# Designed miniproteins, single chains, continued (2): the designs that were tried, part 41

Each design is a single chain, and the fold is of that chain. pLDDT is the mean over its residues in the fold that is shown.

## One batch from the design tools (miniprotein)

Design m5399
Fold by ESMFold2-Fast:
Structure m5399 (fold): chain A 85 residues (1-85)
Amino acid sequence: TTLERMRELQAEIKRLGLQLKSYIKSGDVEGAEKKLKQIQALVDDMFKLRLLSLTEGEEAETMAIVQDSTRIALEGKREVEAAKK
């Protein structure tokens, strides 16, 4: 189902977010930037799936998944920008 696919993307985004933080701690800012780009691409895929899920009636759960995934991307962006200073 669309919801199951969104949960799989959310799990992958969370995994990539942890890897991004690991790269920042090790001083590998370039590696962290690559992980951020992967997170952003998956968040874009999440928004596409969200449009499909509107026909399935699980709006609250799909919105929560999108919000959580977007938060991970925004936090990763801030951490990468801070590490580049």
Scores: mean pLDDT 82

Design m5400
Fold by ESMFold2-Fast:
Parts: sequence; C-alpha cells; structure tokens
Structure m5400 (fold): chain A 86 residues (1-86)
Amino acid sequence: SSLEELQERMAPLAEEIERAIREKAPREEIEELVRRYLALLAEIGRERGGGAGEVGELLERILAGDESTELLRRAREIVEEEIELM
C-alpha cells in the first residue's frame, strides 16, 4: 500500500537527519531534510484518515514561503521528537 511505501521511506530519512545533526551539517541541509520528513509525516497522516494535523499546517506554511525562524524551529522540534519515538 502507499502507506507502507511512505513508512519505508521514514527510517532512512530519520537516519540522515540524525547524522546531519550529529555532524553539525549546514543549517540549510538540515532544514531540507526536515522538510522532507514533514512531507512524509503529513502524507502518512492523510493515509491514516486523521489528516496531517499540526505537521500539515507547518508544511503548508513553509511551502507558502513562510521562512520565519520560529516556524522552522517548531518544525525541527516535531521531527526530532518523532525520530526519538521510533
């Protein structure tokens, strides 16, 4: 199913994010990885019928050009929390 395909993509991306943070990669690189992870979480939420919730709202704002430091900080916090729960 599409849900299984999305879930299979999460673990490798989570590992890339953890590595980038550990190795102190450039902020731009970490933000790009965070955006990709949020996109997967939003799609998984929709496939589960629960909607994308806060993750979907943050992603929509980022895609609409909201470059605020606060929004990106919140997005990163959500991604890091999700990775810790895996």
Scores: mean pLDDT 71

Design m5401
Fold by ESMFold2-Fast:
Structure m5401 (fold): chain A 89 residues (1-89)
Amino acid sequence: SMAEEKAAIRADIEAWRAKLPADLAKARENHSEAEIKALEITAEAIERAAEIIEEHFDDPELVEREIQKLEAETKEKVKPLLEEVEKER
């Protein structure tokens, strides 16, 4: 059901939120400001995706369009940061 699918998405978001402190700690240990910033931008994008899914779960076409837009915008913001992270390695 849509309610069960929505609950599964919420569970995935909560699992991701639980992982975020460890990911940020690793980025800080690596002294990578670019990695930290990329994680912050990705975190904000995931929360926005959750909002889109929660508000419009009964309209899958609208959800798909809005998520695609969000992904494109997030990739453009994160791309130079990921290039900097790769350069640091």
Scores: mean pLDDT 75

Design m5402
Fold by ESMFold2-Fast:
Structure m5402 (fold): chain A 84 residues (1-84)
Amino acid sequence: SAVADLPEKPVNKEKAFELLKQTPFDLDRERVEKEIEGMESVSAEELEAARAALAADPADEDARIRYAAVLLAAAANVLVELEK
């Protein structure tokens, strides 16, 4: 999986915000944007931790927002590398 073995890398915030803008979902978009803005880096461990937190309580709004932000940041980094 392109994301599963992602080492810790600086977040490509420009690409992450582009992905967020193009993604229609019923989550608080402004809160997801703020989470991404606050991220300096993203790692596979952070993505798995966010996924585990959401799996433990799928109704936890903070866990949903965190997982969305981390997933978008990780996807942005992978997509930038794949497009080069």
Scores: mean pLDDT 76

Design m5403
Fold by ESMFold2-Fast:
Structure m5403 (fold): chain A 67 residues (1-67)
Amino acid sequence: SMDDIVRAVRRSMRRLGHKPTDGQARRVAILVQRGVSPRQLQGYLRSMGFKVSVRQAGRIISRARSV
């Protein structure tokens, strides 16, 4: 479900030292479902104030897609 993807995103981001709001985590979950690439997700996360590497963005996507 979307809520499971949102929880996976929030968990992955927290492990990287970030504290996304529910709204921010849901926005990322929607981008993952729409097939965002790691490089594109890195750009979106940076625009939200979260600095992550392309590799870290790829891990967020992989974790979210495995639920």
Scores: mean pLDDT 88

Design m5404
Fold by ESMFold2-Fast:
Structure m5404 (fold): chain A 79 residues (1-79)
Amino acid sequence: DRQAQIQQLEEEAREAEKQIEKLKDDLEKSYKLAKEFQAKLRQRALQLGLLTEEEVASLDAKSAAGEPKLQAALEEELK
């Protein structure tokens, strides 16, 4: 029955969506930790005189807003 096949597919899709949401939560926690390490590395570069205070602040702000802008920049460069 076509209806039974559609219902089974919808149930599988819903289970997959819930698993993706759980993975996103775990990934976001790991991403925050990695971000803190990156921020500390940038602060160390500032202490060593490799970066200015403005450059560190700009990188931290762009990193926080980061993934959509990084993808847009990559698409523009590949054009």
Scores: mean pLDDT 68

Design m5405
Fold by ESMFold2-Fast:
Structure m5405 (fold): chain A 55 residues (1-55)
Amino acid sequence: APSPLEQLEAIKAELEAEGNLRGVADLDAFVAEHDRDPAALQLLVDIYRQEKAER
């Protein structure tokens, strides 16, 4: 299974493809602040996945 960081890198690539530069910057800032907290990183992944499922 992909790590939370690998999943966030995939999400970042999607945001970059959409031209969402603010979303990329916000994701990078979150990863930098929570680099030692895999649970927080996984929570962010789950939030993005839930948002996609609701669209």
Scores: mean pLDDT 80

Design m5406
Fold by ESMFold2-Fast:
Structure m5406 (fold): chain A 80 residues (1-80)
Amino acid sequence: DIIDTINQLRDIHNTQGIQATIDAMRARGFSDQQIQQFQQQYDYASTIGNSADAITGFFLSRMTSDQQRAVIAQRRQIRA
C-alpha cells in the first residue's frame, strides 16, 4: 500500500531523521538515483521550510508512476 509506505517513511523521518529514512528507502528497493533525487528535493524544501511537503510529494510522484504499477501487476499475478 502506497499510503502505508509513505506513512512509515514519514514516521521514520520524524522519529529517527533523514539518514534512517534513506536507509529505509534503500531497503524498499529505491535506486541510488531515486535516493539522490529525494535528497536534493529535501534539501531545497528544508531551505524554504517545506521539508514535509517534499517527502509527501516525492513519494506520491515516484510511487504512482513506478511502485503503484508494480503492486497492481503483483496483485493481478496472484489472481491469475
Scores: mean pLDDT 65

Design m5407
Fold by ESMFold2-Fast:
Structure m5407 (fold): chain A 85 residues (1-85)
Amino acid sequence: MEEERRRRLEKILEKMRELASVAPDGTKLAPDPEQLLEAAERGGVSVEDLAIAVAHTLTPEQARELARELGLSDEQIERIVATAR
């Protein structure tokens, strides 16, 4: 990924993390797929790029579950999981 694009994705990821952290009970551990899709729509960023950025901060298992919830193919899921760790 390009440096400027990576920084933009990281900023989106930080906002997603903050939204998860401010849940009423403070129970959210990872960003919701719906929130990621909304961020992609607002920022004009592809879902797979956001998934890769999110995977960087998630465990392989969490990244796999998130990618599957986003409706990505098995090949895309494995690629994203490889990026997690």
Scores: mean pLDDT 61

Design m5408
Fold by ESMFold2-Fast:
Structure m5408 (fold): chain A 91 residues (1-91)
Amino acid sequence: LEIPEELAKRAEEAYASLSEEQIEAAGAAVEAIFDAALPKLLAANKEEQVKLIAETLRESARAVGEITGNKELEEALLEYAELVAEALEKS
């Protein structure tokens, strides 16, 4: 999966605007979301894993947006989640 240069740039610029406290809080929330998803992913079949990965990425994107208040970062991460979902479905 190649991230489009425009999307990567948008994410980097949005991330650069965050404080250290926002980065730590967002990181902790994302880690908790993935930790909660891991048992479900391990129990899931291949098709269910693709859907769960996409859902986990979308939930993480929304959590980052809510914690940081940064809508541009939320939108960039949601676009990334859709690209990952499409790549997994096509493979």
Scores: mean pLDDT 81

Design m5409
Fold by ESMFold2-Fast:
Structure m5409 (fold): chain A 102 residues (1-102)
Amino acid sequence: PRPLSPKELEAGRLISELLDLLVNKAPPEEIVDKIVELARLLGIEDRLIEALELLLNKDYESLDELVKNSDADGHLALVLAQAVYDLGEEVAQETIERLRNR
């Protein structure tokens, strides 16, 4: 495998911190805050919104195409979307609104 860029390493570190919050049953609000921070760091707010919308609509075909045609940032958006989706549909909808309005 190729070496990760410094930006990818930083994103990976933040994702690890996010996973720790999930394991420790942190409040959804704090988990969403970390996810929004990651999306901002990577400039992937729009891609995260798209991934969340596809998950909510169970549009697996479009989601698969998005992942296949994307760089590491697209894969990170999918991972972040899955984490939010696992918190529940209401949290996912609220996260989309936060990303659009921030």
Scores: mean pLDDT 78

Design m5410
Fold by ESMFold2-Fast:
Structure m5410 (fold): chain A 94 residues (1-94)
Amino acid sequence: VEEIRKKVDEALAKAYAIVSKETDDPAVLQELEDFVQSLSLDPSNPRASPFVRFLVDYFQLSPKRLLQYLLDLAKHSKASPHVIKLLETAIKIV
């Protein structure tokens, strides 16, 4: 569990650093930061999504499979292209 969390968090942080350099729009940067915070596996983080933690705990997904599932959900929920690019970048890094 700790290894999965660390790999996902590191991949997302690196993806954010890459994608944030392509956009100077503060609204887009805020959207990306809010999204990364929602994917936090830290139960003490008030911005963490209980659903993402449930997916990790229930399905025991590998880091790459978790990110791929989140990408598929983002595409189906019509998430912004910036969020989709962030997840695609994180999958390439992990």
Scores: mean pLDDT 71

Design m5411
Fold by ESMFold2-Fast:
Structure m5411 (fold): chain A 57 residues (1-57)
Amino acid sequence: ALDEAVERALKRAEESPDPTIAEKLRQLATGARDAVAQGADPEELAEVANRSIDELE
């Protein structure tokens, strides 16, 4: 779930013509991985990440 959300964010970053949106998507992917490493719930973070990706479209 989280790995799929991270992969989706990185693919959207590559597809985005806007460099600021691409940077936000890359930061989202990195931030989600870091939060899970600190003990955050990966299922909850996957939902938040997917919602953020959808809002950046």
Scores: mean pLDDT 77

Design m5412
Fold by ESMFold2-Fast:
Structure m5412 (fold): chain A 90 residues (1-90)
Amino acid sequence: DPVQQQVDAVLDQVRALIAQRVTDPAMRAQAFAVVDAIRATVAQLTDQQRRQVYQVLQASYARMQQTTDEAAIMRVLRNTHRIVQAIRDA
């Protein structure tokens, strides 16, 4: 599925950004758990829902690239997870 591959690629980019910018081990572990939870949710979605998630992930990644604040990165990530769950539940 090309859309699933695009989603996975953005999640891999998010994971790499977390590894580079989140230095606190506990916060990094929590961030990786959120990325893994998003990936697991996306695996259960329809192609239309995956396209919506792809747009959300691209916007979230762009926002995370604009900050070095670990707490801001976590806030964007948690909001992204909530939006992905809302897309699933629609």
Scores: mean pLDDT 89

Design m5413
Fold by ESMFold2-Fast:
Structure m5413 (fold): chain A 52 residues (1-52)
Amino acid sequence: MIYKSSSISKEEAEKLGKDPNIDGFEFTSGDALTKSGTIKTANPNKKIYFVS
């Protein structure tokens, strides 16, 4: 499953990144993650998608 959101906090994104049922994240704006860098998933084969 890919999680889609217009915005998300860094803490929420980190929790979702550790969920094995989530294949990736899509954000319509990624300001919440801009300074913190990338959120790593619990599964190294999962992808994180940022939508500009």
Scores: mean pLDDT 51

Design m5414
Fold by ESMFold2-Fast:
Structure m5414 (fold): chain A 94 residues (1-94)
Amino acid sequence: MRTAVIGANEDEITLAILEDGEVVDVRTFPADDKGIEEAAEYAKEKEVEKAFIAGNKEISEKVKKALEELGIPTELFESGSEAIEAAIELQEKS
């Protein structure tokens, strides 16, 4: 299963794509409305099946909404470590 781990701050969104427990791609997008849409579309193009987000609450909630509109289930976490752990555990159970 291909999953995404997303770190959001005030200036940028970092999207890491994981496959079989390995990071296969990393991209950075601006944390504006266009960057959020581009990040969500990129995850969809890469066939991401589930996303995990941590960081800035406002930006994370906007990214979650954009991903869910494209059919990608998304979970919010308080820390990046928790988001990464959840993504790895999901892949190991597949």
Scores: mean pLDDT 79

Design m5415
Fold by ESMFold2-Fast:
Structure m5415 (fold): chain A 63 residues (1-63)
Amino acid sequence: LEEKKKELIEAAKKKDKETIEKLLTELLKNEKAAKSLAEILVKMSDEDAEKAIEIIVKDAEAE
């Protein structure tokens, strides 16, 4: 989980939408939500994207 969080943060900094979408699909088990979040994350600043990813990963762990 921590490794996936790091990969998501790096992909967001690179604006690699395809990698973000793939990782979020695996994490959330919801392709539609993963695509929507990937589109939002690539438009965010590096700092905002990192905070958003931390929230997404934490919420996924809370299930």
Scores: mean pLDDT 78

Design m5416
Fold by ESMFold2-Fast:
Structure m5416 (fold): chain A 64 residues (1-64)
Amino acid sequence: DVELYKRLISHDSGLEMEVVDELLEKAKEGMSVEELAEIIKKVKPELSDEQALGVARGIVKVVE
């Protein structure tokens, strides 16, 4: 289940699977949506702020 969601997030955002894994671990540690979005934007600057927040929300939803 988690592996399927990781693959979907990676495919939709263009993030490497390893980056998605790191973001999921940070979300489990209590990192906020806004902090996750900042990391996503740093790794994928071509994503808009809204797209980065959307990806961050998806990551948090997986670990809830």
Scores: mean pLDDT 81

Design m5417
Fold by ESMFold2-Fast:
Structure m5417 (fold): chain A 96 residues (1-96)
Amino acid sequence: SAAAREEQEERRLAEKMGRLLIRLAELALENKLISEEEAKILLEVGEALVNNEPVDEELLKKAEEILKRLAEIIDKDPEFAEKVRKIQEEVRAEAA
């Protein structure tokens, strides 16, 4: 019972993270903050998270580097930060 509840919570969190990552990749590409190749990496990781599929460690490390750079942009650009916040709210609303 407790283990099953934890597994469900982990799956829901992974799905939300995956959906956020997909939306963030699209937004970052639209604003020319990442390349098409970098967007593809984030989309592949995001889709794998949504579908509960394993992700290659090398691909995860590349995604982490891209996300670190995007986090620095979010910290320095209030306009982009607000767009990211709106995506977070939309994904949360879709899960409710």
Scores: mean pLDDT 83

Design m5418
Fold by ESMFold2-Fast:
Structure m5418 (fold): chain A 94 residues (1-94)
Amino acid sequence: SALDELEAETRARLAELFAQARAAARAGDVKSLEAILREMEAVVVRTLAAASRAGVPEEEIRRMGRALSEEVHALLRELGAILGRTVELGPLPN
């Protein structure tokens, strides 16, 4: 379905950004990490907006947003462990 394709494309892009974020964190490159985290937020926001424009039901958009948010929060905990400090992202749409 169009939703499944959108989710697959989003997950592929987030996987690339997750790998970049891990690399930046291990290198102690906080400036690159901040830019990568902003791009991850932009990807999630754009994906939810695209789903809405495509006529995906609001409940499905909310479920997708929660799943993506959970994956991002898991990464933030991992990055925090690498850096020895809390890493936060701005509020994501639910």
Scores: mean pLDDT 82

Design m5419
Fold by ESMFold2-Fast:
Structure m5419 (fold): chain A 72 residues (1-72)
Amino acid sequence: MTDEELREAILKAKTPEDMYEIAGKSGDIDKVKKIGEELGHEVVKKAFEILEKQKAAGKEAAREIARQRELE
């Protein structure tokens, strides 16, 4: 998928779910985020905020498991 194709797809996105599909098809999440930020698209910002929250929750769970292993 080219930068121009990504830009067109992002402009047509209406929900965070549309953005997740675009990111999956592109295989380059960082590139999708960059183009979305350049376009000022609010749906992109919301979609990546949700993904970052899920990623942070995963990190915290992993840290808690590691901490429990040290306490044994």
Scores: mean pLDDT 70

Design m5420
Fold by ESMFold2-Fast:
Structure m5420 (fold): chain A 82 residues (1-82)
Amino acid sequence: SKKELLKEILENIRKAIEAIKKGNKEEAIKNVEKVTELMKKLTTEDGVTSMLETLISLIENDEEKALEALKILEDVLIENLN
């Protein structure tokens, strides 16, 4: 169901946040790639795909901005689960 997919996306966002906090960029990127796969099952909107690609770039190049962006995405997903 859509709600189950959103919950799995949220779990992978939270795992990415924790991986960044631990300095594990490889694990963070892996979790964001999983989010991208799950999001493609929900929508074909290019804006969502571009945002997720930006998150991967931020994880590699700007850890602080990656955390800010992932926390915003977490908040948006929580709102969509209500």
Scores: mean pLDDT 81

Design m5421
Fold by ESMFold2-Fast:
Structure m5421 (fold): chain A 91 residues (1-91)
Amino acid sequence: SPAPSILDQIVAVINEPYPSDEARQIALESTLGLLTMRATVLARAKDVDGLQQLADILAEAARTLASLGYQEMADQFREQYRDIQARIQEL
């Protein structure tokens, strides 16, 4: 059986039962931070395929967040998607 995908792990974070809205916000912001760090590593390696896969994950996570009413976080994930697409064009 394959290990859980990065997207599966992100969806698990989104759906986790948190003790407060603030705890959920911190977890989502931390998740986005880790994905941003991953994008930087992939860009330095000129890994276009890896960047495109990460962009697709960010787009799907943004759709999931928007569907659950987390619009501000969805917008931040979409901003990172656009940043990765811009980085790909420069490689």
Scores: mean pLDDT 84

Design m5422
Fold by ESMFold2-Fast:
Structure m5422 (fold): chain A 96 residues (1-96)
Amino acid sequence: MLEEIIEELEEIAKKLKKELEEDESLSEEEKKKISKLLLEAEIHIGLARMALSLNMPELAKEQLEKALEYLKEAAELLKSDELPKLEELEERLKEL
């Protein structure tokens, strides 16, 4: 359950990074802002994975909630089709 959410967020982060790299319409300032959001998301996903390995599911959930906030902001700035999937994952996380 939490492991599945981590894997899906890692996949979405990779897709958003690819969208960022392939988008020639973005300004350098926008690219820096989105890159920072994606880096913050990756850090929190990594912390969630570490928390689960230490049998700390509550801490893992908290880190995933933070990762979702960063990924949703990045997806909105990129106008990404991944945004609805992030909203579904947020609801799944709340039910755990």
Scores: mean pLDDT 87

Design m5423
Fold by ESMFold2-Fast:
Formats: structure tokens, sequence, C-alpha cells
Structure m5423 (fold): chain A 89 residues (1-89)
């Protein structure tokens, strides 16, 4: 479906940027503190990451719980965190 392709594209962009599971965890914490994600959604995703879920699994679950806008916000924030860390050398 078009939704599956959108999620797969976000996962590919995150992987190309070198996003780590730690970057995703940090992005979830930040988005939850900013009120972009609910605390319940944030905790669910952090537990999935701790259990070894892939980036694609995380994005699919986030779309299910909070919609495509939330998945896009996560991808953007995680890529931003990764780029900031790379610039710090």
Amino acid sequence: SMLDKSVENLASMMEEAGVTKEDIAQAIVRLTEEGVLSEEVGKTILEMIAKGASILDVLRKLVELAGMQAANALAQEAIRIRQEKLKAE
C-alpha cells in the first residue's frame, strides 16, 4: 500500500543517515517531553527498541498508535540528532 511505502521510505532515510537505536530512543524522549508524542506511546516504542525491534517495526507501530505525522516527526528528529553528533566529531 502507499502507507507501507511511506513507512519503508522513512526507514530507508533513517538507515542512510546512520540513525542508531540510541538516536531513536533520544528522539522519542524529546518528542514526548515536547508533547508531540504521548507518554504512553513513548514508553511503548522505547520498550520495543529495548527488545531489539527494527527501525521499520518501530515506525509501523508508531503509525498504528499515533499516525503517519508522528512517524515523520520521529524520523526527522532522529536524523537531526544523528547529524548533530556527527558535527561534534
Scores: mean pLDDT 86

Design m5424
Fold by ESMFold2-Fast:
Structure m5424 (fold): chain A 103 residues (1-103)
Amino acid sequence: VERALELLGEGLRAAAQGDLDTAIRYLTEAARLLERELGPDSVLTAETLFALGVVYAQAGDNEQAIEYLTKAIQGLQAALARQPSERVRELLELTQQKLQELK
């Protein structure tokens, strides 16, 4: 997963610099690799989908933002069902709040 984490880091850096197109590109590839390597219900996959949803919202693409935040919620719910975690529950609540702000 090292390559996926590097792409996640580069995507987050691009987002912080306001380069949303580059952020979307790197975060999309990171999510694809993490989903393949760890599965869609991995916390890392869900965190990457959350970041992608936030970046799409910043870019004004609320349709894509809603789609990715919804996928992140599904992954986080599945992760919690396998192993309870307060940190994962808090991220789930934050993701649900962000989704409601876009509706």
Scores: mean pLDDT 84

Design m5425
Fold by ESMFold2-Fast:
Structure m5425 (fold): chain A 74 residues (1-74)
Amino acid sequence: SVLDELEAIIEETEKKVKEAVEKGDEKTAQEILNETFRRMGEIAKRHNASDEVVDRVLARALRLATEAAKAIAA
């Protein structure tokens, strides 16, 4: 399903962002996040996903981005 595909991308992104942040590589962390948002947008558009599905996935991605930004800023 589109949810499973998007969730898999988010989980992979969480691991990669965590590794980049732990190494102090802010540029790589930001690039990973930017690529993930682009890919998620393409998948949602391709599947004509419902607003509910899009909102749920975007909320999770925004939470990930916020946590990464806080970790980088600390």
Scores: mean pLDDT 74

Design m5426
Fold by ESMFold2-Fast:
Order: structure tokens, then C-alpha cells, then sequence
Structure m5426 (fold): chain A 74 residues (1-74)
């Protein structure tokens, strides 16, 4: 059983990468939660696209995804 990180923890990571738009944060958190719970490929694709729309480089996409996936349980 893999505990899902809290929304507050995920939001803090997003803010550390310069994602401060609340609407984008909520969409990213929802997609990450779906990805972590189900492994949904569509959620992964949407998450990558949304992160790119926030001005992240390809290198930063890998870093933020790794940081989000490795967050400790709340």
C-alpha cells in the first residue's frame, strides 16, 4: 500500500519549481494523485503537458515528477 502524499506537500514542491497558479496546482495534484493510484497513462500525458505549459524545461519535468513521486506520507 503506497500512501498518497498530502495536497499541501505536493503544492509546496510545485511552488519550489515556480508553479504558483492555484488552478494549475490543483490540476497537477489531481493528475498526480490519479497517476499514483491507478498508473493511468492518460494522467501521465496530461501531467507532462500541464507542467510544460507552466514554463518548465524538459530537465525540470523529470526533477519535479521525481520529487512529487518521492514525497513522504503525510
Amino acid sequence: MTPIPSRAQMRAVLESFGITDPAAQEQIIDLLTALLETGDHAALVQLQRLLQSQGLSPDQLGEILAALVNLPAP
Scores: mean pLDDT 75

Design m5427
Fold by ESMFold2-Fast:
Structure m5427 (fold): chain A 96 residues (1-96)
Amino acid sequence: DKVKAILDALTSPEVRKALREFLEVVKDKPIYKPIVEKHLDKAYEALKKGDTRGLLIALERLASEVRFKALIIGDEEVRQAATRLELAVRRELNKL
């Protein structure tokens, strides 16, 4: 529900694709769940307020925090997916 609402609200195909791929690789990895839930909740709160910048900032922070965690534990698949999401979101933030 929340994930679908966030994906549907994203106007950038690149951010939507990167977020879908990111969510796919973290789905079955409990170590990332608290970080993912925390930042997706913040993204959804921003979405409910019509705050596009806040939504993108929440997704950037999600990607950055998961990328750092993945780097520390040697999870290259998640690190790469998080890096792609971070770059896509930063590109959109720079257009606002």
Scores: mean pLDDT 89

Design m5428
Fold by ESMFold2-Fast:
Structure m5428 (fold): chain A 90 residues (1-90)
Amino acid sequence: AAAELEREKARRREEAERALEEGLAVINDPSNGPPSEEVQRRIAEALGVLRGLGVERPLLFNRLPPEYQKLAEETAERTRAELAAREAAV
C-alpha cells in the first residue's frame, strides 16, 4: 500500500537526519579536532539518503570533500532506486 511506502520514506528520513545531527555534533565540537574519515563518510551517506528522498542540504553538501560528495550522490541514486523498486512491488 502507498501508506507503507510513505512510512518507509519517513523512517529513512528520520534515521538519516539523526545520523547527520550526530555527525555535525562531532564536527561542531572544537575539542574533537578535524573530522575523521568515518565522521565525514557518515555525514555524506546521511546527506545522500536525504537527497534521494528529495531533501536538499546544499550548504552542508558543499562542505564535503569531492570524494564524499560523490559518495553522497551514489547513496542518493541507491536510495531512489530502492524506493522505486518498492513502489513497483506495491
Scores: mean pLDDT 79

Design m5429
Fold by ESMFold2-Fast:
Structure m5429 (fold): chain A 98 residues (1-98)
Amino acid sequence: SEEEELRQRNAEESRRATEEGRRRTRELLRERSSEEEVKHTEEGVEKVRLLSPGGIGALVGGMSRALGRISSPEEGERLREEGERLEREYRERERELL
């Protein structure tokens, strides 16, 4: 049905928005961290993904917290704020697709 097609298109667009948000978060983390710190953060994110069925917000929050443990507290807080901003952008995108 038309409703089923719209639902599937919205789900696809929401998934793409989530992937874009995750990619941008990873780029921001790479700008702020060494390659080694990024690798450790990515490992932490994967672990968080396995433990919580949350969306992009859970991933972004996990990455920001992991970096806060490696970087200075001030830098960790800035990365956390960036993560929250990206989650907000994703949520706005998701609302536009619904």
Scores: mean pLDDT 56

Design m5430
Fold by ESMFold2-Fast:
Structure m5430 (fold): chain A 77 residues (1-77)
Amino acid sequence: MEEEAKKAGKELVDETREKSEAMVEEGASSQDIVDLGMEMAKKAYELYDNPIGAASASASAIIGIGYAVQLELERRR
């Protein structure tokens, strides 16, 4: 359970980060990035019906959004 949640969380973080980076590179809006975060959270909520999995998925979505915002700010310099 804990080990599976940790592994799934890492994969979800990596996937969210890669998708967020690609979206920022292509000029996606802030709303598009939020929509990605919501989609990832919904996907995780359907797959994980336990608190640890749900928390890991939510953290991954938040981290991905934060990373995308940081990349967008750097790109506009």
Scores: mean pLDDT 65

Design m5431
Fold by ESMFold2-Fast:
Structure m5431 (fold): chain A 74 residues (1-74)
Amino acid sequence: TVVEERIELEAETKEEGRELAERLLAVAVERNRVDPRVSVEVTVRTHDKESGRTTTFVGRVGPDGDVTVEEREE
């Protein structure tokens, strides 16, 4: 990877976090399409203050247009 860009945001709910991650991933795909040398990683964290549970959504678009998506809960 020649250039790596990262976007990290927080959401109040798991549902909002998933929707936000999906929208950011779409932007990341377009960013890579315009400049294939750019790798973009989007991370959206959701922290439930009542339960203390954290859900992290990670989407990545590599230089070759490879897309990976992960959902991780703690």
Scores: mean pLDDT 76

Design m5432
Fold by ESMFold2-Fast:
Structure m5432 (fold): chain A 91 residues (1-91)
Amino acid sequence: MSDQQLYDQGRQYIDQFVQASQNGDIDQAQQYSRQVMDIANQLSVDSVQQLYDYAVQRRNQAVQQYPDNTTLQRQMSGMVASIYSIVKMKS
């Protein structure tokens, strides 16, 4: 699979993660989070950096859109931190 195809899939899983977390479906959110991590481990360093930037953007949007949803904010911050760890490992 191309790096671009993996990146596009990673973005879709992040979007699905936000939706599942917003709906309170913790199990589904955890499944999407695992899929994001699996993709992040397969991406090139440049593409995983772009996925990190996207996750940060989505986290910031989620904080603005759902300011009282502390569970979503915590879960998004955890995902951002996990992707950042992969970026550092590959850099």
Scores: mean pLDDT 86

